# Designed miniproteins, single chains, continued (2): the designs that were tried, part 70

Each design is a single chain, and the fold is of that chain. pLDDT is the mean over its residues in the fold that is shown.

## One batch from the design tools (miniprotein)

Design m6412
Fold by ESMFold2-Fast:
Structure m6412 (fold): chain A 86 residues (1-86)
Amino acid sequence: MVRVRARARIAPSGGLPPVSEEALREAGLETLRTLRENKQKGVRLEVVDGEVVVAETLEDFIGLRLRMIDSEKGESLEVEVLEPAP
């Protein structure tokens, strides 16, 4: 895994408009299915100043924008574009 700088925002998925898997792919979230199935195994999260951030990711995820959905909790994690940390 490589270190990144990306802000993540947790949002209740039950209150959000329904979004199809095709719409998520069109938004550049082609890895969404893999992240959902792998339960976020491709990313490491940290809490900094009360905010959730992505600290590390797989190199293959660099340049991608991610959305991770926890359907059991009704939560989603929306992430800015993953950029390498210096």
Scores: mean pLDDT 57

Design m6413
Fold by ESMFold2-Fast:
Structure m6413 (fold): chain A 68 residues (1-68)
Amino acid sequence: MLEEALAEGKRLIDRAVAEATSPEEAQAFIDLVKAVVLAVNKHRLTPEQLAELDAELDAHGQARLDAL
């Protein structure tokens, strides 16, 4: 379900950013989390839902980077 994938992806991004030692490492962790979350959900979600998931995780990751 899209809502569950969004919640899990955002939680993983939050954890990854908290563990990062630099903004560059935080960006790398965000990119890795996005890639994994999208790959796991590729056959479970529609193309439109995958695009929404990608955009929402991107926005969430950028907001966390901007808060550093």
Scores: mean pLDDT 84

Design m6414
Fold by ESMFold2-Fast:
Structure m6414 (fold): chain A 65 residues (1-65)
Amino acid sequence: HMEEERRKQLEERRKFVAELDKIYDELVAQGKEDEAGVKIAELNRANRHVFDLQAEGGRAGAAAL
């Protein structure tokens, strides 16, 4: 069923976003500005993928996106 597949994909993407956010915080704390900049760009891209995945099927039919 597509619902279970979307849920699993969302969980995977959310974990990825959370990991990137954690890495970003760690890099900022270490003063690694260049690497932090790369990670925030990856975070933005990953977050967009989460939104896109949430919009698949009928989920994004409402303001719940």
Scores: mean pLDDT 70

Design m6415
Fold by ESMFold2-Fast:
Structure m6415 (fold): chain A 66 residues (1-66)
Amino acid sequence: ARDVAIKGLEQLIKNYPEYSEILQEAIEKIKEGADPIEVLEELIKKITDPAVRTHLRILKKEVEEL
């Protein structure tokens, strides 16, 4: 679960570098033991860009299905 969430967030940073700071902070939280689903839910609440939010929702669903 964590590896899928981290890789998905790393890919989002490459596609949306303007969000790199908040996405990198999320990756570090997951590496430090935070629940990937909780971290992704917080990102969806903080990020208002519809495209990024859609990618985060898809990533969350992928993590939940593991």
Scores: mean pLDDT 82

Design m6416
Fold by ESMFold2-Fast:
Structure m6416 (fold): chain A 91 residues (1-91)
Amino acid sequence: SAQQAQAAAQRQAALRAAFDSSDAAGQRRLLQQQASELYTSGAILDSAYQFTQDQRDKELSQQLYDVVDQVDRLIEQGDLAGARDLLLASL
């Protein structure tokens, strides 16, 4: 919905601003925190799938897990901007 799109845009702007105002160590901590929150969201959807039987819950859970794995890999490689951009696309 338009309201959900606006909320997503606000979250994206907040993450970008926090990232841009931080040093490299702060950027790593910020990205790791966001990835951890995304993983928790995926786990909640995965658990909910047992009751919903909605394939969208399962697909969204898997998408969130895949994003977390990719973000963790980019952080390990030192590609903090790439990790940020991937997280922004998932908000």
Scores: mean pLDDT 86

Design m6417
Fold by ESMFold2-Fast:
Structure m6417 (fold): chain A 86 residues (1-86)
Amino acid sequence: AAAALRERLEAGLALLEKNREKVVEKLRELAPSLDDEEIEEVIEAHIEAGRAAVEVALSPAAEAERIRAEMAARLRETAERLAAAQ
């Protein structure tokens, strides 16, 4: 039953892998002092974005932009909370 979801997730993850290096570079630019634990929190938020990306792959570009903006906001909030907690 979950096989169809797994197939889609695997295809989506393959696409995310290509952009993974860009995400890491962006995080390094935004906060070069990020620790592994801080990166893990960002990754968890990114997993949610990965799920949305699978649906976006079948959606028009306008919808994709909206979801991407939402994910960018979530990542920013996570980074802000980490900075404020210190």
Scores: mean pLDDT 65

Design m6418
Fold by ESMFold2-Fast:
Structure m6418 (fold): chain A 85 residues (1-85)
Amino acid sequence: TAERQATLNYFAKLVSEALKHMEAGDIDGAVAALEQMLEYAKSKGASPEILELLRQAIEHVRAGDVKGAVDLVMEAMNLIAQEDA
């Protein structure tokens, strides 16, 4: 449905923002973007697995493990895409 596509497009936008901050080394910006993504995922009833991946990504960014955070965000995106496929 159009509503499903709008939801997926907004998730993609939030992920793009988080990844840009991570690539720039902006830890505070990356955390803020991931927290916004986590809030949105919660509001849409995302699975506990997706929510846990996003929480872990936030912790990895705070620890300076940008690569680990990116890998976790990509895994969360794959699960979101599979649930809406």
Scores: mean pLDDT 78

Design m6419
Fold by ESMFold2-Fast:
Structure m6419 (fold): chain A 78 residues (1-78)
Amino acid sequence: SELEKKIQELTDETLAKIRSNPDMSTEELQKLLRETIKRLNELLEKYKGSTEEKRLVTIRQFRLLAEATEVELKKRLK
Protein backbone atom coordinates (compact mmCIF):
# COMPACT_ATOMS: atom_id res chain seq x y z
CA SER A 1 0.00 0.00 0.00
CA GLU A 2 0.97 3.68 -0.24
CA LEU A 3 1.14 3.85 3.57
CA GLU A 4 3.47 0.80 3.74
CA LYS A 5 5.73 2.49 1.16
CA LYS A 6 5.85 5.72 3.22
CA ILE A 7 6.56 3.76 6.43
CA GLN A 8 9.42 1.90 4.71
CA GLU A 9 10.85 5.08 3.11
CA LEU A 10 10.89 6.94 6.46
CA THR A 11 12.46 3.90 8.18
CA ASP A 12 15.15 3.51 5.49
CA GLU A 13 15.91 7.27 5.52
CA THR A 14 16.36 7.23 9.31
CA LEU A 15 18.51 4.06 9.24
CA ALA A 16 20.72 5.63 6.54
CA LYS A 17 21.07 8.79 8.67
CA ILE A 18 22.09 6.73 11.73
CA ARG A 19 24.60 4.66 9.69
CA SER A 20 26.14 7.67 7.88
CA ASN A 21 26.63 9.62 11.15
CA PRO A 22 28.34 7.14 13.53
CA ASP A 23 29.67 10.06 15.66
CA MET A 24 26.14 11.36 16.33
CA SER A 25 25.75 12.21 20.03
CA THR A 26 23.46 10.13 22.29
CA GLU A 27 21.14 13.16 22.60
CA GLU A 28 20.98 13.66 18.80
CA LEU A 29 20.34 9.93 18.29
CA GLN A 30 17.54 9.89 20.89
CA LYS A 31 15.96 13.02 19.34
CA LEU A 32 16.12 11.45 15.85
CA LEU A 33 14.45 8.26 17.15
CA ARG A 34 11.68 10.19 18.98
CA GLU A 35 10.96 12.36 15.92
CA THR A 36 10.94 9.36 13.54
CA ILE A 37 8.65 7.30 15.83
CA LYS A 38 6.30 10.32 16.12
CA ARG A 39 6.24 10.71 12.31
CA LEU A 40 5.54 6.98 11.82
CA ASN A 41 2.56 7.21 14.21
CA GLU A 42 1.35 10.39 12.46
CA LEU A 43 1.38 8.45 9.14
CA LEU A 44 -0.80 5.74 10.74
CA GLU A 45 -3.28 8.39 11.95
CA LYS A 46 -3.34 10.32 8.64
CA TYR A 47 -3.89 7.21 6.49
CA LYS A 48 -6.07 5.36 9.04
CA GLY A 49 -3.65 2.45 9.08
CA SER A 50 -4.92 -1.12 9.29
CA THR A 51 -3.96 -3.58 12.05
CA GLU A 52 -1.27 -4.99 9.70
CA GLU A 53 0.19 -1.52 9.04
CA LYS A 54 0.18 -0.79 12.80
CA ARG A 55 2.17 -4.02 13.30
CA LEU A 56 4.59 -2.93 10.56
CA VAL A 57 5.18 0.39 12.38
CA THR A 58 5.81 -1.49 15.65
CA ILE A 59 8.35 -3.79 13.91
CA ARG A 60 10.06 -0.75 12.32
CA GLN A 61 10.23 1.00 15.71
CA PHE A 62 12.04 -2.03 17.22
CA ARG A 63 14.43 -2.14 14.24
CA LEU A 64 15.28 1.56 14.71
CA LEU A 65 15.83 1.06 18.47
CA ALA A 66 18.09 -1.96 17.78
CA GLU A 67 20.19 -0.02 15.23
CA ALA A 68 20.52 2.97 17.58
CA THR A 69 21.51 0.66 20.46
CA GLU A 70 24.22 -0.97 18.31
CA VAL A 71 25.66 2.43 17.29
CA GLU A 72 25.60 3.64 20.93
CA LEU A 73 27.35 0.47 22.16
CA LYS A 74 30.03 0.78 19.44
CA LYS A 75 30.72 4.39 20.52
CA ARG A 76 31.15 3.33 24.17
CA LEU A 77 33.65 0.62 23.16
CA LYS A 78 35.84 3.23 21.38
Scores: mean pLDDT 82

Design m6420
Fold by ESMFold2-Fast:
Parts: C-alpha cells; sequence; structure tokens
Structure m6420 (fold): chain A 84 residues (1-84)
C-alpha cells in the first residue's frame, strides 16, 4: 500500500516544520553555503536540515515560493532514498 506517498508526505511535513523554525529564528545563509550544506550532508536528518536551509534561502531570494520549494525538495529526497 502506497508507501511512497506516505514517505513523501512525512518528508514534506518535516521540511515544512524545519523551514518554519528557521524563518521564525530569522536565519538566512548565502545560497552557496546552503548548497554546500546539502552536498556535505551524510545522514537523512542532515539532508532534511540542509534542504530546509536551501528552501529558506531560495524563498528569501524570490526564486521560488515556499510551497513549491518544499514539494520539489521532498521529491528529490524521496528519489535519493529510493536510489540507495
Amino acid sequence: MMEEQKKLEEIKERLAKKVDELEKDGVYIPREEAEQRFLNAKTPEELIEASAYLIVTLVKDGEVDRESAIEREAVRLLLLEKAG
């Protein structure tokens, strides 16, 4: 039964919570630093945190809206999990 859809929803919820926490705390990092955090992430938890930082940076830079960024990054993380 549709385990992919459940995993995607879990990732989206976790990303949304982390993004909201970072925005509440006024956290902003440069795009290159956010991308570097993602490249250096070695655990699922680090990947979610790095993705949340990247989302916040892209949204603040006006490149993408919050909802679209969360969906895009959640799909990317799900595909990486399926490939491993």
Scores: mean pLDDT 78

Design m6421
Fold by ESMFold2-Fast:
Parts: sequence; C-alpha cells; structure tokens
Structure m6421 (fold): chain A 93 residues (1-93)
Amino acid sequence: MKVLDEEEYKEALAEFEKTLAAAIAKTKNPAALKGIEEGLKNTELPLEEQKELAKEAKEKFEEALKEGKLDEAEYYHAYYVVVGSNVVLQEMY
C-alpha cells in the first residue's frame, strides 16, 4: 500500500457514505437499519478495534442464522458489512 493521500481517502469515504445512505433508504428491516447505525458509530474507532468488532459480528451473525433468529442475523450482518467494509477501505489506502 502507498502512503495514504488524505484527499483520495476523503473522496473514497464520501462515496462509501453515499452508497450506505442509499442502502439505508431502501432497507425495510428495522433490525438491519439498527445494525447499520451501530456499525457507522464504530467506524470512528481505531482500526484494530474495528477488526475485532467485525470478526465478532460475523460470528454472532452465523450463530443467529443457525438458531433461526432472523432479526438478530440481519442486525449482525448489516453491522459486519459496514464495519468490515470500512476496515478494508482503510487497509487498501
């Protein structure tokens, strides 16, 4: 990875936030919306903490699916996608 260009990073973040806002507007499941909200709050945390939270969310998503807890699964899936995508974006730059 090259040294991060702060302007490029800000543009990438703005596009990511715009994409998330569009997804939020189309989401019908309240649990998924809550997962997105909590995920976005945690994207301001240190990268290592975000990695740990993303891993934990993925594990809880898989557990909720196995137990048939669909609302919990949608929450953790949305949370994992938000936090995990931000981790990938930060590590790409």
Scores: mean pLDDT 72

Design m6422
Fold by ESMFold2-Fast:
Structure m6422 (fold): chain A 68 residues (1-68)
Amino acid sequence: SEIHDLLEEMIGLLGQALAAGDAETAAKLQALLREMVAIIHDPSLSEEEKLAKIKEILAEAKKLVEAA
């Protein structure tokens, strides 16, 4: 599942921030992960719309980790 793979990648980024002791980045990544979970459970969105939004959130998460 592409959504599952993107979730695993997000969890990996959160684990990386936690291992680095970066509490600020970890908190931001947790907020983005909660947003991803909300999108997955939104019955008003198509699978295509969910995937597009989740990809955008993951791209934002990657930028946060690179900036930290």
Scores: mean pLDDT 86

Design m6423
Fold by ESMFold2-Fast:
Structure m6423 (fold): chain A 95 residues (1-95)
Amino acid sequence: MSDLDRLYQALETGSPEEALAQGRRFIDTLDISDEQKQRLLDTLTRLIEARAAVDRAEAAGVVDPQLQAELYLAHLSFQDELLNAKRIQTNNKMK
């Protein structure tokens, strides 16, 4: 079980504030540079904001292809940065 699972749970079912709080907690535990932590936090913030925008539009009965495209791109950006960070952390934590 990893802190990453808690982050994904918060991203799926939590508020934007809870998702950001869990994300900050998870990122702070990573064995990576402060610059890499900031990049990961920036992509996470973008993802949270994009999802909130889509959720608000859907609640209003609006399907906006531009919001859907932004959510998709934000998710890819966060996943790429997360995979890079996890790979660096795994390498640094090899015993």
Scores: mean pLDDT 79

Design m6424
Fold by ESMFold2-Fast:
Structure m6424 (fold): chain A 67 residues (1-67)
Amino acid sequence: APSREELEKDIKLAMVRITAGIAISEGVPREVVDEALRRAEERIRAGEEVTPADVFALIEELEARRA
């Protein structure tokens, strides 16, 4: 069986992917959401805490950098 830490990472990955799907459905550009998701997944793999709010914060940062 996977370790508790591996299960927690899998749950976090599923959560950020669901959050990304919601952002796309709300009209956020797919390219921005894909980049935010990539960064969120890298942070989770590095053992960092990532919440849905962090995914939206990454989207906002990426939108600001595009302007």
Scores: mean pLDDT 80

Design m6425
Fold by ESMFold2-Fast:
Structure m6425 (fold): chain A 90 residues (1-90)
Amino acid sequence: MEKLFLEAGKAAKEGKYKEAVALLVEAARALYEDLLSGKLSEEEAEKLEKELLEKTKDALFELIKNMSDEVKAEYAAQMAAFSAEVEAEL
């Protein structure tokens, strides 16, 4: 998890916004799988999310501000698809 978030932050700083978005989506899926498998408790997942967001917030703000409307739309579509996948499993 931490590695994927750090790689996403690095990609965003390098202007590789599509790669950064893909890495963030992958990180979200990995966190969800760890939560479902019991590898992480909800409390541990929340703590890890807060720590990773705090470490990467500057890179995430740069990503949001500097990514094109196309990349924003792609990110929104990928997150919507992930949410639909989660609902289908429940």
Scores: mean pLDDT 70

Design m6426
Fold by ESMFold2-Fast:
Structure m6426 (fold): chain A 89 residues (1-89)
Amino acid sequence: DRADRLARAHQEVTLAARRAVEEAMASLPVDEVTVDITSVEVEGDRVSARVTLTVTVGDRSASEDIEAEDAEELERRIVEAARRLAEEL
């Protein structure tokens, strides 16, 4: 069922985003990291996703939209973007 596949893909994306947030919070000098999942699509065995990442340091925040064609790449891109945003704040 396509709906069941999409629901599972959304769960995989959610877990990848959660792991990325945990890694960023553990490794970067930031007060908060949040990820909002804006879209999830399934293409065969591939899961593509779009998210909005927000990083907060003190009273300053910055956001970036991230897109990836698999959950592992999404996790990696979120961590890389969080590091970049933390350096800019």
Scores: mean pLDDT 84

Design m6427
Fold by ESMFold2-Fast:
Order: C-alpha cells, then structure tokens, then sequence
Structure m6427 (fold): chain A 95 residues (1-95)
C-alpha cells in the first residue's frame, strides 16, 4: 500500500471513531490523524523520493500501531471494528 492509502484510510477511520465512538476512542483517532499527517506531508513535499516515502510509511505505521493498542483496550463495537480496520491496513502495508 502507498502513502495515499494511509491518508485516505486513517482519515476516514479517525472521522468514524469521532462521530460514532465513545470519548475513550479519541486518543486512537489522534494517532490515526498523525499517521495521515505524516503520509500527507510526504505526498506534498517529496512525492518522487522513494527513501522519503519509505520513511513516511514507517513513521505512519508507528502511529497506526499506537491507535491499534488503544482500540484493542476499548471494549465497544466501534473499538473492535476500528481495531480490525487498522490491523487490515497494517497488514496491507507489510506486503
């Protein structure tokens, strides 16, 4: 998966968690926003730089992992769904 997929996926997930989730999910939404911000910055500043792209994806993955840890601790339907969505995104980024 590419940086653009992180921007789209993380932004949509953060929005859904804020609209439908409990306040306990806000820290996860913040980490999703950070993942999207890192990827978006790469796209706007250095889209042709492969090394910068690889670095941006790795930095975004760290924020996605932090969001996943929080989502797994919140026992709500939105937390469970969000955790599965983040796990799926991370798995696609490893391939």
Amino acid sequence: MKALDIVAGATILAAILRVFGSPELEPAAEHLDRAASVADRYINEHPDDKEAGEKAVEEAKEHLRRALEILRQVDTPEGRWGARAVEDLLKRLEE
Scores: mean pLDDT 81

Design m6428
Fold by ESMFold2-Fast:
Structure m6428 (fold): chain A 66 residues (1-66)
Amino acid sequence: MEEEIIKEVAKKFGISEETARRLVKAAILLLNGYSEREAAKAAGVSLRTLRRYAPEVKALIEKKLN
């Protein structure tokens, strides 16, 4: 499941699968109530990158889990 979401995110935004993996990790943390700052730090992405992609990545995770 996570690998499918990572590939979809990478393809949709034209980013590497490594960056997509970090964004998916950050989005999962956000869905679990972590702040943007905490999620970015834990996932190893910049706040700018997280803010740019996180809303759509969160939507994709929610769609696939429900």
Scores: mean pLDDT 80

Design m6429
Fold by ESMFold2-Fast:
Structure m6429 (fold): chain A 62 residues (1-62)
Amino acid sequence: GDQLNQAKELLEKGDLEQAGDLLADFLKSKGVPDELADQVKNKILSGDIEAALMAIDSLLDS
């Protein structure tokens, strides 16, 4: 799925709400616990995009 790339495009456009929802859904579909996926969404909604992207890399690459 291209959901991660679509979410990054939304972040680049400043559509934080849609990007956060899409990324949380994507992470949950990959087996990430709801709590951790929701933390990523909350970081995006608060504008902490760099921390959110680092968390995604850690969750997917570790």
Scores: mean pLDDT 78

Design m6430
Fold by ESMFold2-Fast:
Structure m6430 (fold): chain A 71 residues (1-71)
Amino acid sequence: MMSKDELDYETIVSLGQMAYASAKRAGLKESEKVLRETLKKVKELIEKGESPDKVKKVLLEGLKKAKEAEE
């Protein structure tokens, strides 16, 4: 059984990677760029030991920004 923090980090990274792959496959260039930068930031925060709640907030803000970029 994974710790809650380890499970949260894994879930956050997986969701971000899925969103990035989907945007790239769909040719959504602005969304792809935003999600790429969001994934870099998410990974940096995890490496720095930031809380899962903070990392999740950054991912959610990145997902929202990516959606708004293609509207």
Scores: mean pLDDT 80

Design m6431
Fold by ESMFold2-Fast:
Formats: structure tokens, C-alpha cells, sequence
Structure m6431 (fold): chain A 74 residues (1-74)
């Protein structure tokens, strides 16, 4: 289902962003940047495939929320 695909995508984004912050903490700025770009690519890939503005807004809002939560954890 679309809902399951959205949930899976957001979980993948969270994992990638957490790995990015761990890489940043270890001083691997290149790896952190690559992982952050990969997280964005995963989001935009789903947005492109679904072609639905409401789904796009939800994905971007939730991704922003995940990013903020991880940053606050640091």
C-alpha cells in the first residue's frame, strides 16, 4: 500500500540521517554529506513515483521533523 511505502521510506530516511550524524561525530564529513544526499534522494524518488502534491508535502514535512529530532538528540 502507499501508506506502507511512505512509512518504509521515512524509516529509511531516519536510518540514513542517523548514520550521517554518527559519521559527522566521527569526523567523516564526506560520508555524512553523502548519506544526507542519499536520504533526500530516497524522499524525492518516492515523490516523483507517486506524483501527488499532498503525499509530497507529507514526506517533506515528516523528513524535516526527523532531521530536527536527530539534530536535537546531538
Amino acid sequence: SLEEEIEKTLEEVRKLLEEAYEAEKAGDHQKADELEKKALQVVFDLIDRVDDEEVAERLLKETQKISKEIKEKF
Scores: mean pLDDT 85

Design m6432
Fold by ESMFold2-Fast:
Structure m6432 (fold): chain A 95 residues (1-95)
Amino acid sequence: STRAVLAEADELSRAEGKEYLLVRRDGRWEIVELDYSDLEKSLEIAERALEDHARFVKEQVLKEGRASEEEAEEIIESVRPRILEEFREHLEKKQ
């Protein structure tokens, strides 16, 4: 389950002092380790993770009938630049 994968990523972060992101591949969530020495690569992984999470949330919202596809996309696009900027700042502080 998504919950189990999130718990595993959190466990690894605490045990190793490293950060992990979740990306979706072939309908499954995969854990990807972040490399603070490579800011551009870490940002590419973050952008992929954000896109995969956004698609998952959109699928759930549409399945539950709680919002239209257009409404879900507007919310995602409004927050995407801010989340990526906050993540960039976080990575820079870790270097």
Scores: mean pLDDT 69

Design m6433
Fold by ESMFold2-Fast:
Structure m6433 (fold): chain A 69 residues (1-69)
Amino acid sequence: KKLENKVKGVLNAIDAAPKELRDIVRDAIERMLAGKSPEEVRAELLARGVPETIADFAVKAGELIKKLK
């Protein structure tokens, strides 16, 4: 349940972000759930000009969500 609460917190923070950033972060999480490595997803976000802090956040969010699946 603590992991579920952390995932909810992450998703709520994403939902509060501007739509463009929300879509980028959600896409990154979906790619990790589809089996892409954190390193690949992070590199793709950085290549698209996403700030490193947001890229790291998206990768960690994807790892937390995968632990619940």
Scores: mean pLDDT 72

Design m6434
Fold by ESMFold2-Fast:
Structure m6434 (fold): chain A 95 residues (1-95)
Amino acid sequence: MEEAERLVEEGREHLREAIKAAAEGNYEKAYEHAEKALEKYREAASLDPRYEGEVRAAEYFLKGAKAAAEGNKKLAREYIAKGVAERLRMIGDEI
């Protein structure tokens, strides 16, 4: 469905902004963008279940951004690693 694909693209845009904010040390802005990305991916998954993997990855990235904003760098790295693992599982389903 074209609407789900548009929502995924909007989510990816917010994720790019979250990464940029985090690189600049603005973890509060990174969290806000990661939250918006998750909202878009959840909307997409409600229309097309194939995007459930994007939702799981985004949930971990949001938890990572929150931990970073709270100064817990170890927990932030752990959640980011889990988000990456969820994305790799999605790719693995095609292999």
Scores: mean pLDDT 80

Design m6435
Fold by ESMFold2-Fast:
Structure m6435 (fold): chain A 90 residues (1-90)
Amino acid sequence: MEEAIARLKEAVDKLVESARNGDPEATEKAGKELIEAARELDLSDPRARQALVDAMNKVAEAYDLAEQLGHEEVAEIARKTIHELGRLLR
């Protein structure tokens, strides 16, 4: 579980950085890596569920930042990513 949570945190940081830079291609790649990392989580583990919630909050912050900076394509990628992450909690 430690490796899966570490991978999730690394993927989130990459998405936040690419979104801050306004790079749609890098943000899309990071979003896909983040979704893949999230799918490796055992959501019966409370630590994994908390890590996923924390990741979703960081992506939401990246979405807000992208909107404030006028990076519309990056904002849409971040929005799509948070929706996909939310589906895993159901």
Scores: mean pLDDT 84

Design m6436
Fold by ESMFold2-Fast:
Structure m6436 (fold): chain A 61 residues (1-61)
Amino acid sequence: DEKVEKLLKENPIDPISGEPLKDPFVNPKSLNVFSREDILHLLEDTETNKDPITGLEFIEP
């Protein structure tokens, strides 16, 4: 999908770790891009399903 490809080009760094994106995950509600492992660890540590940048919940709880 061209939209995902554009998001990856505009957001090559994971905002959680500050490292290059690995296995990119896009929150469809906020369009923020994260490394899949990093977002999963953050959600487990914070006990929340919210996007750390926008505070919006992921759409499939």
Scores: mean pLDDT 66

Design m6437
Fold by ESMFold2-Fast:
Structure m6437 (fold): chain A 70 residues (1-70)
Amino acid sequence: MFSEEEVEEVVRRAREESPYAHLASEEELKKRAREYLEKLQQAAPDMPKEKLKQMAVRELVEWLEDLGRR
């Protein structure tokens, strides 16, 4: 389980890395970040939280890039 602060950290990092973060609402970014974190944790339950967050940031950035290219 991920805290609200951990989800917000993933969202903040994605905003720093993606020029397209403004195309999604705060609620959508948090929802997507939580979904990615949960999927990654289920696939790799022994993975450190820092690595899970790094992977979730990458997934969120790639989703934002797809959204921005449309």
Scores: mean pLDDT 81

Design m6438
Fold by ESMFold2-Fast:
Structure m6438 (fold): chain A 67 residues (1-67)
Amino acid sequence: MTGEQAGAIGREYRALEARLGRPPSAEEVRAIALAHGASEAEAERLAAAAGDPEALNRALVELYLAG
């Protein structure tokens, strides 16, 4: 994925977490990722990290470096 996609997904995740008062669910993270042009495989990778903001940030960096 691109740096712009990774940045947008990370920002929307943090904004949603603030609105919900809880970490976004796997389904919510999958929806965010797909909305920003992530592949299904990238969205599943990010969804697996949904409950851990640090793991999500690491996954975003790894997917950016792999592109």
Scores: mean pLDDT 86

Design m6439
Fold by ESMFold2-Fast:
Structure m6439 (fold): chain A 75 residues (1-75)
Amino acid sequence: DLKKKLLEKLKSRDPSKLPEILEELAKNPELINEILPKLIEVVRENPEEFKPIVESFLNSDNPVIKEIAKIILND
């Protein structure tokens, strides 16, 4: 269950896990609507730890990852 695995990575509140989460969402875009609300929540609750790494994704060569980063930073 990929969704459960991604949610468990988010529950760890480890910003080093964020690139793995975004890569999996880019490969499985059908999960974005289910994972993105929790991802926004974690970043909002932990902005000092997560915001810098999310901002780095704006420079991603993957347009899906870049779009997810824009959504997170605009909320």
Scores: mean pLDDT 81

Design m6440
Fold by ESMFold2-Fast:
Structure m6440 (fold): chain A 89 residues (1-89)
Amino acid sequence: SVLEDPLRLRILQLLYVAGRALSARELAELLGVPVGTVRRHLRELEEAGLVEAITLKDGTRVYRLTPETAELIEKLLSEEEAEALRKRL
């Protein structure tokens, strides 16, 4: 499933702890992976209904969790893991 991929799960966790929409470039920098890899995973997450894409006025595309996905990640993510991820932001 989409959630069985460790990188996709980490994207969802980063979006959760950020509490704001993030671009593919920001996620790529946080994860230390190529932006093209992140864009592929974000497309799959969007198709699965786990994230929403928003296009800003300047054409920048940013992503946020759907409310249902945020509730799921909250249940799966320990406070220790959440704090470690917040320190990267």
Scores: mean pLDDT 85

Design m6441
Fold by ESMFold2-Fast:
Structure m6441 (fold): chain A 83 residues (1-83)
Amino acid sequence: MLSIETINRAIGVILRAIGLILDAERDERLSEETKERIIRLAREAIRLALKALKTDDEAKAQELIDRAEELLREAERLFEEAR
């Protein structure tokens, strides 16, 4: 079974990514190209975090979450820089 810390990290990524997608979709100041890039990165982060929650392998889950957090940070950076 995954550690509670790993589960909490994955859930955190999913919630942050959903919030970012909603913010990006509603932001009239962002170009369509920038919105598509942010949403694509956030969706991939959600996919990896969900995969991590399904694996039951702690090491594999941590690798997937680390990758998801990296993608989410890139998406958040693009959102902040574009505004």
Scores: mean pLDDT 87

Design m6442
Fold by ESMFold2-Fast:
Structure m6442 (fold): chain A 116 residues (1-116)
Amino acid sequence: SSLVSELVSAVLNGDMERAESLMEEAIEAGLAEEAIKALEEIREIALEAGSYYTAGVALYIIGLIYKRLGDTKKAIEYFKEAEKYFKKAIEVHPNSPIGEEAKKLLDKVKKELEEL
């Protein structure tokens, strides 16, 4: 769908505010399953390319979708995987814009895990 394509584009561009907004629209439109599938594909492509930051972002958004759907177990699993890849992104790019964004998103993931 156009909405899911825009969500994927926002994730690939690192626009978290837009990604979270489009995620909410996709859930409301009944496109949660399509969005999860598309983001899982982005995760796989990102990991093959060594882009731990992009993989972490995709996993974080999937975790938020499952949280909104009330699937706490899956939300926790995806948030833990996102945490792993944000930590890897920081290790690879410690003094870069990507590393700084990964640190911010790692803090958000930790907060989500503490609240679940």
Scores: mean pLDDT 90

Design m6443
Fold by ESMFold2-Fast:
Structure m6443 (fold): chain A 90 residues (1-90)
Amino acid sequence: SEERKKEEEFRELLVKIAEKAKELSDDGGIVALAQALAALKWAEENKLPQHVIDILKEILERVKELVNLSEEEQKKAEELAEKVIEELKK
């Protein structure tokens, strides 16, 4: 199934997102939020199954609660997420 293949490719991508975010930033809270944001953005852009998107949205909300970042730090996490996506497209 094309959907199953996209889910499998996405699992490999989650590992790459996690490693790239850690490579680009030493701030654990910003890294954690950036990883969750990058994963969700990639899933939405690639039109992954709704249940995968729903799980990633739930993970993002839990990560936001856990890291409790300021608005400025949240913007840094969003910028990091964009950089991670750009680097992985190369």
Scores: mean pLDDT 83

Design m6444
Fold by ESMFold2-Fast:
Structure m6444 (fold): chain A 95 residues (1-95)
Amino acid sequence: ERLELLAKVALLAGILKANEYSEEEIIEIISKILGISRETVRRLLEEIKKADEKEQEKIVEIAAEILKKENPDYGEEDYEKLKEEARNRLKLARE
């Protein structure tokens, strides 16, 4: 549950940063999408920034599974491409 929430926040923050949203706009948008408080989003973003290599790998795996399930037209047969996209979004979420 916590890792799934971190993965969802990383995926959303990464795409929003790629589209040049500010950190405060990202916090507000994610708060509304996930139905959690702005304070919780801010804490999760800080956890993502501080995640060690092992935690980053776990976030990427869960994020790739989320991308596969929620976006079936995106990389249907190529799990490594989904992992690469998840890793790129995590990198953007971490700066």
Scores: mean pLDDT 81

Design m6445
Fold by ESMFold2-Fast:
Structure m6445 (fold): chain A 110 residues (1-110)
Amino acid sequence: LTQEELLEKIFEVASEGGKKLVELIENKASKEQLYKVVEETKAEIERIISQIADEEFRKVAQLLLDEWTETAIDAIDNKASAEELRERLSRVLGRAHLRFLAELLDSDKK
């Protein structure tokens, strides 16, 4: 896999994890079930990050993981609504996408 494909895969995993959390909150799942999804999503993203050879791409991917995890845990601990969590995670993914685009554009110029 290319570095770009690894970043795209991380974005997909984070997006899917977020969707699962939103669905679980809508279905009034337990805090334990919510934390399990966070841990599984984090572990999968960490596995993909370990495959990234480029240091700058790895930093951007790590920042996404840190912001996604912090946002998800904070929402769970404060019993945020499904809609609030969806909006907060959408903002995290939007920022990450812009950072990914910036790194790809810089890579193409080198």
Scores: mean pLDDT 83

Design m6446
Fold by ESMFold2-Fast:
Structure m6446 (fold): chain A 81 residues (1-81)
Amino acid sequence: SEFDKKLDELIEKMKQTMEKAIEALKNGDFETAEKYLEEFQKIAQEAVDLARKEGKHDEAVKRIREAIDPLIEKINEVLKK
């Protein structure tokens, strides 16, 4: 569906942006990491707005979590070191 295609595109952008934030964090570049995290939040909001419009909020949240949870674990590991 058109919704699934757009959601897939937004999830891919979120993953790429989060990976850039993680790279910046590993390099101690907290200002660059913050900018990428802000961009991530903006893309995530677009995905949530799309899901609400289509009445598929719960499905979208599940798919986003499955894609992003491993990256959040990487951030937590970097911040503890």
Scores: mean pLDDT 84

